# Designed miniproteins, single chains, continued (5): the designs that were tried, part 44

Each design is a single chain, and the fold is of that chain. pLDDT is the mean over its residues in the fold that is shown.

## One batch from the design tools (miniprotein)

Design m17511
Fold by ESMFold2-Fast:
Structure m17511 (fold): chain A 73 residues (1-73)
Amino acid sequence: EEEKERRRRVILAILMHDGYSVEEAERLIDRFEKGEELTPEEKELLNYAQKRADIVLKMAEEGRAGARALAAS
């Protein structure tokens, strides 16, 4: 789905900001999605990145909904 793809990109950006390369970040997400065992540090970082991505996406959607509400009333 488009939302899953967007969320993945936001998570990648967060991981890259934390010092991961694109390849390292993608591999970490792939390992998580496959249900592979992660280190405690990787789990904490990925959990943080996911929570932040959810907030960012939620705020973006709320902003868009607010703009539509103002236009439509």
Scores: mean pLDDT 74

Design m17512
Fold by ESMFold2-Fast:
Structure m17512 (fold): chain A 96 residues (1-96)
Amino acid sequence: SEYEKLVKEAEEILKETEEAARRAIEAASRLDPDTASAVISQAKAGLAEAREQYEKLKELAEKGGDIEEVRKYLEALKKNAELVKELAERAEREAE
């Protein structure tokens, strides 16, 4: 079903966000304490947001809710994943 495809795509994006957050936190261990704290805080916030968005998307899909609303949560997940990936890339660059 279309709902199953959207949930699967959301699961993949959540996994990408989890990996990006892990990379950002790992890179933060090599940064100065103030910068490290900011990176870790931002990575954790981004991951928490992704998990909340995924759970809402999954709940709507399971109920057969408005498919356009499901798509909006998917787009929010994608945008959040991009921000966390950019955070990871910047942190890794500064850690080198």
Scores: mean pLDDT 89

Design m17513
Fold by ESMFold2-Fast:
Structure m17513 (fold): chain A 68 residues (1-68)
Amino acid sequence: HMSGEDLALAFAAQEVRRYLKEGDLEKAAEIVKRTAESLGLTPEEVIDRMVELGYITPEEAEKIREAL
């Protein structure tokens, strides 16, 4: 169960980082919202877990929060 959530977060984080590199904050936020919905979490919880797992940096997280 937890392993499946971690895998989903890892995959989503790769897409988020791609869009952040492209400067597409709205698309990065959209991926976070979609991931939150699929996992039964809030967007903020998804961002926090991605930071805790080392998938994104705190600086990347702040950019996404501004686009939520």
Scores: mean pLDDT 81

Design m17514
Fold by ESMFold2-Fast:
Structure m17514 (fold): chain A 79 residues (1-79)
Amino acid sequence: SSLDDEMVAIGWGVLISVVRSKFGKDFADEVSKKTFSLDLDESIKNLKELSKTSDKGKKELLDDSIKFLENLKKILDSK
């Protein structure tokens, strides 16, 4: 849709805000660096790599975020 890039940007903003609130600025900055591209495939790949080395709490948040983004991509790709 014509709003795809805007929806992705809003989703990233919400994700980074939640990460910052729950795990602090340094981890939020790390997630932000991994997701600087609005390319959903690149961002999903980068978050999967970050999840592999993360502790349980961070891993759960990242895995949930990855599922959300994979579902969003599936919806956008189905058009």
Scores: mean pLDDT 71

Design m17515
Fold by ESMFold2-Fast:
Structure m17515 (fold): chain A 87 residues (1-87)
Amino acid sequence: SKEELLEKIEKALKSKDKNGDGTIKASELPEILKSLGLYPDGDQFLELLQLVTGKEYVEEDDEIDYKKFIELLKDPEIWEFFLSFKK
């Protein structure tokens, strides 16, 4: 279900949050997505980062608030986009 996958995503994100500040680096996200069976192309990944950060230009060391990310994924349009990354 969507709820079960959201819990898996949140747990994967928390596993990369080594200092407990509620953020991960943008550069850490591809490995997390791959661990969940999600394989965005370069354009899809850029669009995802822009949606999560609200920035036109996202740097590899930019911090992503993963609780904000999980809340964004609750939006049906963003969820369908995210599911398009599945092989």
Scores: mean pLDDT 80

Design m17516
Fold by ESMFold2-Fast:
Structure m17516 (fold): chain A 93 residues (1-93)
Amino acid sequence: SLEALMAGLDAVKPYVDEAIKALEAGDYKKAVEYIKKVKEIIAKLDGDEAAGADVAISFLTMHAYILGVKNKEVWEAIDEAHEIAVEKEKAAL
């Protein structure tokens, strides 16, 4: 389970890191594109892996909040990625 959690985190981390860089640059369109890739990856993960991916989404959410992001499309993309991770986690219980 720890190995699966780390695998899920590692699978999405490069895209989360790129999304954060895009948010720092004010490039919300690019940030949304990377967050959508995170969601696509989570759709292919198992429950424990999705839990690991959700940790990375929490980090992204914290960065968006600290940066004062007001863009609706960014927050909708984050919410959709988080929701699919939660659904995968619940299905594994």
Scores: mean pLDDT 89

Design m17517
Fold by ESMFold2-Fast:
Structure m17517 (fold): chain A 67 residues (1-67)
Amino acid sequence: DIDESMLRISLAVAKTVIASDPSKKVEAAEFAAKMLEPYYPEAAKKARELIKQGKPEEAMKVLEEAV
C-alpha cells in the first residue's frame, strides 16, 4: 500500500546514496533506520547497533528484510 511504498522509496534513496557516495553510508543508513523506526522498531534498533559497529551495509540489509 501507500505506506509500504513510502518506506521502500526511503530504502531505495538510501541505497542510491550509498552506491554513489561511500562517504555517506552512515548518514544514509541512519536516515533509513529513522524512517522505519515507527513501523519496524526492532529492525531500526538492530540497524542502529550495526551502524555503531561500522556496518552500515549490514544495517541496510536488516531494514530491507523488515519491509
Scores: mean pLDDT 79

Design m17518
Fold by ESMFold2-Fast:
Structure m17518 (fold): chain A 62 residues (1-62)
Amino acid sequence: MEELREKAVEAARRKREHSAAGDTAGLQQAGDEILKYINEIKKKGGPEEAQRVAEEVGRVLA
């Protein structure tokens, strides 16, 4: 679970970098990775755990 959280946060950082650079393809790829990891966390850890990670991702993207 911790590894999935770290991957989601790392994908969020990459999304922010791609957004700042105007890299639409990288932005889309990073967004897909975030959703993939959050969905995996939701399936394995439940919706509450997924929400906590989604909030952390949201803070990185802000």
Scores: mean pLDDT 81

Design m17519
Fold by ESMFold2-Fast:
Parts: sequence; C-alpha cells; structure tokens
Structure m17519 (fold): chain A 86 residues (1-86)
Amino acid sequence: MTELEKKALELENQAADEYAHAMTLRGQADRLRKEAEELSKNPVFKEEAEKLKKQGDEYRAQSDAETAHANQLRKEAEELKKKIEE
C-alpha cells in the first residue's frame, strides 16, 4: 500500500467515524425535540420544554456541521485515489 493509499484510507475512516457521530447527534436532536413537543402540552413543563428544544437545535446544528466535514473528508479521499490512478 502506498503512502497516498494509506492517507486516503485514513480520511475515509475519519469521515465514517464523523458521519456515525453526526447520525448519533441527529438522533438525539430528534428525540429531544419530540420530548420538548410532548412536554409543551403541559404548561407546568414550559421552561423544561424550551430548554430541551434549544438543546435539540444545538445538536442538529452540530450534526449538520459534522456531516458537512465528513463529506469534505470523503471528497479529499476520492481526489487522492484519483491521483494514485494517474
């Protein structure tokens, strides 16, 4: 395996790990938003519902950012693989 092939594999593995983490955050964001919606039906839990909604929004934003970065790493790995084939 060449040094470029190793680098491409490392980038692919990092992208896969970041994508997996992003999917976990997305799941947590969806769960928190669902809990916030359920809690908002009872006025007693209004502050708790608002807190969960904000946390869900933050996790969603983080998930989106990590997904974008993982996609960039995947493209970089593809470019390295093309360079090896030339």
Scores: mean pLDDT 84

Design m17520
Fold by ESMFold2-Fast:
Structure m17520 (fold): chain A 80 residues (1-80)
Amino acid sequence: VSPEVRELAERAVARAREQLLAAGVSEEEAEEIAREALEPLLRRVAELAERIGFDAAAEVVELELAGRFDEARALLEAAL
C-alpha cells in the first residue's frame, strides 16, 4: 500500500468519525466504528487506485464521504 493510499484512507476515516460525532454518536462508539472501517477502506482505496488510478479513486471516496453516492458510482463506472 502506497503512503498516499494510506493517507487518503486515514483522512476518510477521520472525517467519518467527525460526522458520527456531529450526529450525536458517542466518542467511544464513533472511534470503534472508525477503527473497524479503516482496514476495509484501506483495502478498497488500494484496489480502486490500481484499477482507475489514485486521482479518480480519491474523487470517488470524497464523493461518497459527502453522501453523493450517485455521482461516486457514475465516476467509478466511467473510470472502469
Scores: mean pLDDT 77

Design m17521
Fold by ESMFold2-Fast:
Structure m17521 (fold): chain A 86 residues (1-86)
Amino acid sequence: IEALIEQLRQRVADLEARFAALAPHLPAPLREELAATLAEIKKQTEELIKGLKTGEGLPTPEQLKAFQQKVADLEARLAAEEARLA
């Protein structure tokens, strides 16, 4: 459980660092959209960590899969912008 929590935190930290590096090079509307998506992912990650630690309000397998997909989608969007700027 600690390993899963650490992996989720590391993925979010990586997304934050990547976004910070990209932000000066992004058009304002895209920067705002990605920042909002990242903020939502950060909030949901802390909620998931809290649920896993307390054993109460655990997400369903479907909810967890949807969240992991949301993180993967943002990772893919950042990778596309990184490739565009390279």
Scores: mean pLDDT 78

Design m17522
Fold by ESMFold2-Fast:
Structure m17522 (fold): chain A 59 residues (1-59)
Amino acid sequence: MKEAEELAYKAGVARAQGDVGTADRLLGEAVRKLTEVVSPAEALKIANEAAKKGEEDAK
């Protein structure tokens, strides 16, 4: 998994655990890193998909 996708995945896990502050910080960092490599729209899609998987796996 790419570093940015891993950060987004961890953001999803944090969200499932109720740590909204940590989740927001990690997701923001992931989107910023992805935007350096892909378009903003693609970065948001990748980050949201990874975060959703993290949230599902943490349940």
Scores: mean pLDDT 80

Design m17523
Fold by ESMFold2-Fast:
Structure m17523 (fold): chain A 110 residues (1-110)
Amino acid sequence: KKKEIEEILDKIKEMILNEDFSELSEYIQKLLKLSGKKLDIDEFEKNFKEILDKIKNISKQSLAIARLTALAIQLGMSKETADKVIDLVNAGKYEEALELLKKVFLELLT
């Protein structure tokens, strides 16, 4: 399943970088199903709000990355790694932020 998770993560990255959000929710749901983990919606919403409060410029790309970051935190990503993702987003380094999230999701889900 590592290859399937990697393909989904690469597609999510491509969609966000190309500002094509039409299927983003579907691919995030596929990622969650492959993880075998149940999403705690209350914890997710709390983490998502905390991340949004730290993001300086709100865009569809930064919102999508914030959503992925909140999900990664719930799956076991450290606060230190989450802060690094937020710093990259605030620097406009969306590709680097998404590569870091891809690495984290692969470690957490494989």
Scores: mean pLDDT 83

Design m17524
Fold by ESMFold2-Fast:
Structure m17524 (fold): chain A 80 residues (1-80)
Amino acid sequence: VLERLNDPSLSEEEKIAIAREHRDELPALEIMKLADEGKITGEAAAAYFRALADENPDTIEGALYAMMAGIAKSSKSIGK
């Protein structure tokens, strides 16, 4: 599933759909670890966390996922 999230031919919407479908198989901390180790792109990590935030609206957990999505996108995609 992580390989599909890193596929540049997939749209952001398709990546979000894949992340949502496999949310039970991908714990948030493991995704952060993979992104930190450079094994997945910041875009893939951001798509995953955005999907989890949408699944958990109006919760602290959902807010945390939204924050993680922003961090993954900014720190891994923009930082050079």
Scores: mean pLDDT 66

Design m17525
Fold by ESMFold2-Fast:
Structure m17525 (fold): chain A 58 residues (1-58)
Amino acid sequence: SEFEALKEERFAAMMKALDRAIAVAETYLGMDRDTAEARMLPVIEHGAEEVAEQRMAA
């Protein structure tokens, strides 16, 4: 369904953002991957919700 496709697209975008955030945390903050993933996943999920709300408001 259309809704299913949108959910998959959003999930893929979130995973790409998470991968980039992990890479930045490893490179610039000296975090190991597991620690970076555990810390960045909630931030990326929250950020994605905020961006979605802003887009709906605009």
Scores: mean pLDDT 69

Design m17526
Fold by ESMFold2-Fast:
Structure m17526 (fold): chain A 84 residues (1-84)
Amino acid sequence: ALEEAVRLVAEGLAVELEAAVAEGKISEEEAEAAKPLLAAYLRAQAKSAEEVAEFAELSARAAEAAGLAEAAALFREAAEIARA
């Protein structure tokens, strides 16, 4: 459950990185370098499934507000899996 939730959070963050590349805020190379680091960072910081669920819920709300529906959906799924 926790590893699957972390994977989905990392996928949601990757969608946000791709959106930032499309908007010219970061380079494609910077985004590709960040993707594996995000997954590793989330695993290192996740002390419990509850913390992952709370982070995913907040991330989903932020992504929805930014118009990133795909990222928001991934974060919501991560929260559900973490609480299962």
Scores: mean pLDDT 77

Design m17527
Fold by ESMFold2-Fast:
Structure m17527 (fold): chain A 62 residues (1-62)
Amino acid sequence: ASPEAIAKAIERWTGVKLSPKAVSELLKRGATPMEIINAAIILKRQGKEATVKNILKTIEEL
């Protein structure tokens, strides 16, 4: 899937806004779309900002 489509899906499922550029960077780092979505949900529950750094750290805990 395109980074744009993944970013749109994340916003719809989690309410978290990620730029397509951030999604592209996460995919290049080896993250899957499902890992990114799951990490965004976890960060939202914890009240943390969904930055590339925070998402990668959260994925490492999965």
Scores: mean pLDDT 80

Design m17528
Fold by ESMFold2-Fast:
Structure m17528 (fold): chain A 80 residues (1-80)
Amino acid sequence: SEVDRLMETARRAAAAGDIGRFVSAMLLAYAKGASIDEVVELAREAGLPDEVIEKLKKAMEAFKQGKVTEALKIYDEIVK
């Protein structure tokens, strides 16, 4: 599935230390039907810090509410 492909992209990005690509792939997977729990579990398995995981949850909730600008601001906070 497209979600499975994005999850695999995120795993590869995490292995390469590419946090920006990891987070982008995870947010896209969420937009395509991945659950928040699935995204959080993969981020936890990838060894992301708790503060990054909490920001990622907040970005996904913002996307769910259609608050694209808020989600992008949170994304920028993660990847800076």
Scores: mean pLDDT 81

Design m17529
Fold by ESMFold2-Fast:
Structure m17529 (fold): chain A 80 residues (1-80)
Amino acid sequence: SLEEIKKKLEETRKKLSQVEAEMNRLDAEYKRILAELQANPSPEKLERLNEVAFRLAEKTAEYIHLLTEIDGLEKEIEKL
């Protein structure tokens, strides 16, 4: 039903906002580690940077997926 699609759209938008907040935290952490690595390079700092970069990439993929879901749900509402 239209009501079920609207509810799912609201829930998906809420998830998108949560993922955006997580991405912002990871980006800030990435930039801090990068600055630390540039000042005093070490293998341990590089490993931390790579781990944060991987997590940020995963959250970016999740963000794109949620945007696609929102677009699909909005288009379904337009067809009704």
Scores: mean pLDDT 88

Design m17530
Fold by ESMFold2-Fast:
Structure m17530 (fold): chain A 97 residues (1-97)
Amino acid sequence: MEMKPEEREKFFKEEMEKNREKILEEIKERKLSPFELAGVAVSAKMFGGEELAEYFEKFSTDEDMEKALDEMLSSAKSEETKKKLEELRKELEEKKK
């Protein structure tokens, strides 16, 4: 799929919002733990789904968010992914104050 970065970001945001209800129902049915919900929130933030990420953050503790970020950072193979996770980690630390 050939899209400019701007168009791709907008597309991902729109698709996440359109599928929000479906994603929420699937998560409720799977009975995900707070740690698993934290992982979903981090992933959503990385791909521009900020509103969806904020929703899942409500069901997770700051400790679960930190643990999910640290685990994703340790497994990240891409420098771009690692940079985004480092930025989210820094935001979480600032939020604790």
Scores: mean pLDDT 67

Design m17531
Fold by ESMFold2-Fast:
Structure m17531 (fold): chain A 63 residues (1-63)
Amino acid sequence: SSYLNSLSEKAQELVKKTLELKKKGLSLEEIARILLESQGIPPTPVNVAVAVHELSEALEKLE
């Protein structure tokens, strides 16, 4: 959560990457795993679930 809070400062960049990957047919769970690994965060089930929730909330506000 503390590290995911630092991702909020890059939320727009992460949302853009999420939209690109969704356009390629990836699920939010797969996208979350990719984004977590790119940030150096282990893609544990808990970290993936939190990331999916944060990305879903951001996407609801944009699309």
Scores: mean pLDDT 72

Design m17532
Fold by ESMFold2-Fast:
Structure m17532 (fold): chain A 73 residues (1-73)
Amino acid sequence: MKRQTAPVEEVRRWAPHVPLDAVRAGLDDIASQAPPSLRDQARQLADQAVQALQDGDYETAVQHSQQLNDLAA
């Protein structure tokens, strides 16, 4: 399979040790780098990724973070 579980496993390993505010700040910074037409969508993805981390849904958090990076690229 092309699908790897390594990013989710890494998030599970470090997430309990990283303040949620620091993760949010990083995702907001990436969202601010998106084109103006996509910034609202990028901020929504950042919010959804942070919410998923808060809920312990690491797979959803990784997915939204990847979508956010794709928008900011």
Scores: mean pLDDT 73

Design m17533
Fold by ESMFold2-Fast:
Structure m17533 (fold): chain A 61 residues (1-61)
Amino acid sequence: MEELQRRLEEVVAEARATADAARPNIEKGLQIAKEAGNYSGATVDQLVAMHEGGLVAARLA
């Protein structure tokens, strides 16, 4: 067992929980952007995944 692997698993788990909790806000923001004509074609799942990745990167920095 490596400490870095354990830390990474903890960070990923927390990032997933945080990104999932942000899903309704991301969905609402995307809907507003689409109604305003500023929709890029990204899906809610893609934006949640990007948010999760950003959280992991920020926590490991």
Scores: mean pLDDT 73

Design m17534
Fold by ESMFold2-Fast:
Structure m17534 (fold): chain A 94 residues (1-94)
Amino acid sequence: NLKDYSKALAAYEAARELSKAIQAIKNGDTETALKHLERAAEILEQAGDTEGAKFVRDALEKVKQALEKGDYDTAIKIAEEARRKVLELADKYF
């Protein structure tokens, strides 16, 4: 199914963006981290991966809340969990 392959490809692209978000959080670059999380969600939405997109959107909101509290460790864990979930969904589409 070509639609499932497109979702799988988008999931790998989104996972790359999530890796960049995690690195930005570790560097204290909140603005860059949130931009990469937003881009990951947009990639999944454009590919029609509704489940992956919703998960990343939820993670984005939780990361924003953690960063506002200065809880960088929690923000990193949330972003890592989102990346893991996105990759698990990619395996489902292959």
Scores: mean pLDDT 85

Design m17535
Fold by ESMFold2-Fast:
Structure m17535 (fold): chain A 89 residues (1-89)
Amino acid sequence: MKKVATVKARVTVDGLTAEEIAERIIANDPRIVDASAGPVGKPAAAVLKVGDVVYITIVSTPELTEEQIREAVEKAGLEVLSISPLQDL
């Protein structure tokens, strides 16, 4: 069984795309099996700036906690604004 969560986050570093953010999040914890990020009000391929908001869908193994999701996202250069309740897939 896998879990899914949606994270709303603010970008804290210049120069990343949404795809690069998703790749960094996946690299930050082996229990994150997939991630996809979409920027608010910008094309998917846009280079993001500090203060831009993204929504990230994270698919994880069932053992991963909300705190560990927060840590993986923050390591990718983001400030977590909210995390949805973890739902079973």
Scores: mean pLDDT 83

Design m17536
Fold by ESMFold2-Fast:
Structure m17536 (fold): chain A 67 residues (1-67)
Amino acid sequence: MEEEVERIKAALEKGLQAARAAMETDPVLGDAAIDGLIAFARKVGEKSTPEAREIAEKLAEEARQLR
C-alpha cells in the first residue's frame, strides 16, 4: 500500500511538472495537460486507498492553480 501511494504521488508530481512546462510553452497544450492530470487524480481518488485519495486531491488542487 505505501509503495503504491509513493508511486501515485511520483506520477502525479511528474504530471504537475509537465503541465506547468506545457502551460509556459503552449496554453492549449497546458490546459489539456492540466485537465488530464485532474482526471487522472479523480480516478485515483475513486479507486484507491484514503491515503492515495488525499494525495490525489492535493495534486489536483495544485494543478488547478496553474491556470
Scores: mean pLDDT 76

Design m17537
Fold by ESMFold2-Fast:
Structure m17537 (fold): chain A 61 residues (1-61)
Amino acid sequence: SFSDVIKSLSPEQVEKVWELVNEALAENKIPSIEEIMEKTGLSKSQASLIKKWLQEVMSLS
């Protein structure tokens, strides 16, 4: 889950994830898995979970 990914990350990685989330919400645009990986340094599986969570949150906004 998204929360499990966040709990597994370093404080620096957590900050990068929240910067990406805030940018995505401000622009109303869901980043690609590759873009999430490039911006945060996360693995493809972790980036995929972040993207899925953003899709769920933004579909309700």
Scores: mean pLDDT 80

Design m17538
Fold by ESMFold2-Fast:
Structure m17538 (fold): chain A 61 residues (1-61)
Amino acid sequence: MSLAEQALELAKKGYEAYLEGDYATANRYFQQMMLLLDQLSEEEQREVLERLEKWFKEKQA
């Protein structure tokens, strides 16, 4: 799995933990996601954020 894919999966896991009320676990996943995003190129970061935005919108619809 690429770093971009790993960051996306960490964001999804963080959101799922947040919905379960496990804020400590959610925060940990989001912190790991941010660390991975810092390792990505600007273009890769945009792609991850765009895919996350689409996922959130689909999940809320």
Scores: mean pLDDT 80

Design m17539
Fold by ESMFold2-Fast:
Structure m17539 (fold): chain A 87 residues (1-87)
Amino acid sequence: DILKEIEEFMEKILNKEATKEEIAEEIKKLEELNDPIGIILLQMAVGLANGGGASKEAVLKTLNEMLKYTEDEEYRELIEKLKKEVE
């Protein structure tokens, strides 16, 4: 299940347990599956974990904008889960 894999990988990134190579491989997999929401979620998790290129405010803004156009309940749950990590 790709959604469970995204959730587990987000947690791994936030805990700083994911290597750059593992993150790149997961993003490539999501690109092959045409999953733009999953890709953005992993990128936001990387931004939060490493502080590179995105402030907490910028991540929150992106996640709130994603919630405006995402109707899939399972993806909305993942977005809300990541949003709680910023707060």
Scores: mean pLDDT 81

Design m17540
Fold by ESMFold2-Fast:
Structure m17540 (fold): chain A 77 residues (1-77)
Amino acid sequence: MEELEKLLKELEELSKKVPEEVRKIAEDVFRRSPTFEQGVRLAVEVLRYALEKLKTESEEEVVKKSKELADELLKKL
């Protein structure tokens, strides 16, 4: 319960710090996840990954890698 609320707050904060294209990738993962909780967790994971990669990589590369991560995470469900 508190863990999910913390993830929702993190999702909101992280979504403001990433490019729009990364936000759309996270939203797609959320929509394609079988449960609300899984959708939130996976969306946050994609956003965390993108922010970390933006420190060392170009926006174009980060968008590409975020999409690849999203597809891989959805396959593991």
Scores: mean pLDDT 81

Design m17541
Fold by ESMFold2-Fast:
Structure m17541 (fold): chain A 91 residues (1-91)
Amino acid sequence: SSEEIKKAVIVQLNIWSKLPEGQKLLLVGMMLKQIGQKVSAKKALALFTCLLETAKKYENASLVEFKKAVKKCAEKEGLDGDKLVKVLFKE
């Protein structure tokens, strides 16, 4: 269901948030490699921070609204938001 997909992504982001910084950067870097883009460590951490804050704010929102907010996080860092959404949500 849409709610199960949303909760799975939120749980995954929360698990990643507890990892050492180097491992967080590796995971974000692997995700960005799948969309064919690369950013500085500073921008990768900014993206990750935006995704975590989005997960908190949109926990009770629809999957569609959560995806729109994730897209905006990517776009703030000059990344392809539509591709990032497809990778993160594994549709």
Scores: mean pLDDT 85

Design m17542
Fold by ESMFold2-Fast:
Structure m17542 (fold): chain A 58 residues (1-58)
Amino acid sequence: MEEEKEDFEIKREAMEEALKQVYELSKTRPLTPEERYALMQKLFDEIYKKKREERKKK
């Protein structure tokens, strides 16, 4: 796969997963919009980094 396409795809998947996780978490605990945004950013960074490392290894 081309790195440009791969990186874009990973970022999109990471963002979608982060949004889903934040949404699920918000059902368990009340989150302010600011907290939700911060959580989404942290989850996105974590998921994106993990996916990139997995792709490098594979």
Scores: mean pLDDT 75

Design m17543
Fold by ESMFold2-Fast:
Parts: structure tokens; sequence; C-alpha cells
Structure m17543 (fold): chain A 79 residues (1-79)
């Protein structure tokens, strides 16, 4: 993984974790797990696009990313 990818995902993860801590400490562990999954999928998609992987592979990764985002949104709906 490149330095640029590391910096991007590190910053985004920290910002999201700070928001979660303010909103719901009780579900923080589950939110952290889903955020980690989201970051891994984002890295995989970005890398797959750079190496010219099959569109079907990229589509599957994007579907998993959307499912992960939906779960994060559901967890964040609790105030």
Amino acid sequence: MTLELNEKYEKETLEELEKIKKTYPVNFAELAEELAKKKVLEIEIEYAEKVGADESVIEELRKELEETKEKIEELLKKE
C-alpha cells in the first residue's frame, strides 16, 4: 500500500471514530469493526482499479462497500 493511501484511510478513520465517540460509546466497538471493513474495501477497490482488474471483481467489492456503508448509517442513526 502506498503512503498516500495509508494517510487517506488513517485520517478518514480517525475522523469517523471521533464522531462515533461523541454519538454512541455503547455501539463504538461494532462501528469500529464496520469502519475497518469499509477502509479495507476502499483500499481493495482503489488497488483493483489501478491494476485493471475485471469489472466483475470491482462490482463485487463495491456491493460489499455499499452494504458496509448501510450498516454504518444504521448504527449512526442512534443519537
Scores: mean pLDDT 72

Design m17544
Fold by ESMFold2-Fast:
Structure m17544 (fold): chain A 97 residues (1-97)
Amino acid sequence: LPPPSVSLVLALLTAGRFLTNNDPERLKKLAEERIEKLKGKKDVYTPPWLEEWLAFGEKVIPKSQLPFLYFALGIVAENLKSYSLARKYYEKALEKL
């Protein structure tokens, strides 16, 4: 996979904002629901590049927008069946609201 880029991180942020209607209360509800649904699920894949994308995003995205980026990365992790990373990212989204 390519290294993280500003364009990639902005695309992920845009997706997170779209999925949540750019609403912190909707983000909170969706993140809590997903965390609950992922309890007890076993990881199928653990992509180390997701943590690299997160670390880069945290450097370039304003702190007020980070919850939406965390939510988007949680969705990516969940779709890859990396449930422990998905829960971690949803929890970070809730922490930074």
Scores: mean pLDDT 85

Design m17545
Fold by ESMFold2-Fast:
Structure m17545 (fold): chain A 63 residues (1-63)
Amino acid sequence: LNAAERRDRILELLEAAGDGGLYATQVAEVLGVSPSTALHDLRQLVDEGRAVLLDDRRYRAAH
């Protein structure tokens, strides 16, 4: 996956996970990427207002 396709796939995973969200390590495992790559993409999605970081360190889709 290129970076844009990977971010779109991450959003699909977060939307499927619902309100509880996913840890960066769970996203990394599903996509077959490093945890640092998943964390970088998740932070970019949060900066874009497309995802939210929860108090328990899980990420959720913004809607």
Scores: mean pLDDT 82

Design m17546
Fold by ESMFold2-Fast:
Parts: C-alpha cells; structure tokens; sequence
Structure m17546 (fold): chain A 73 residues (1-73)
C-alpha cells in the first residue's frame, strides 16, 4: 500500500498566494490533497502526500513544508 504523510504549515502569505501554491502542488503525482484554511494569524496549508515508500512520502512532505515557509518569507 502507498505511504501517506500529512504536512501542516502556517504561512504569513495571503490566502491568494497560498491557494496558488496549493493548486501548483496538487498537480504533482505524489500530492493526494492540498487545502488552504484561514487562521487568525494568517493561513494554514495542509498537504497530504502519497508515495510508494515512507521515505519518498517524507521527502516530498519536507520539500512542501520548505516551499510553504519560503512563500511567507
């Protein structure tokens, strides 16, 4: 069975920028879902990745987390 990992990142970016990133990420074969949730302090991005191995899923999740944090910088 494929491995799944969910990453949650709070970003200082606008909801529009977070939605654009979520749409881009959703095109990747390893991304099962990408959701944007408004918070009191900004925007939360929740991405679930699915890959053939846990190592691949964790690597993809870490890459997504870094991209989301860079968006807020």
Amino acid sequence: APARVTVEVDVSASPEEAEALARTLSRAPVVESAEVTPTADGTRLTVTVAAATEEAARAAAEGIRRAALELGA
Scores: mean pLDDT 78

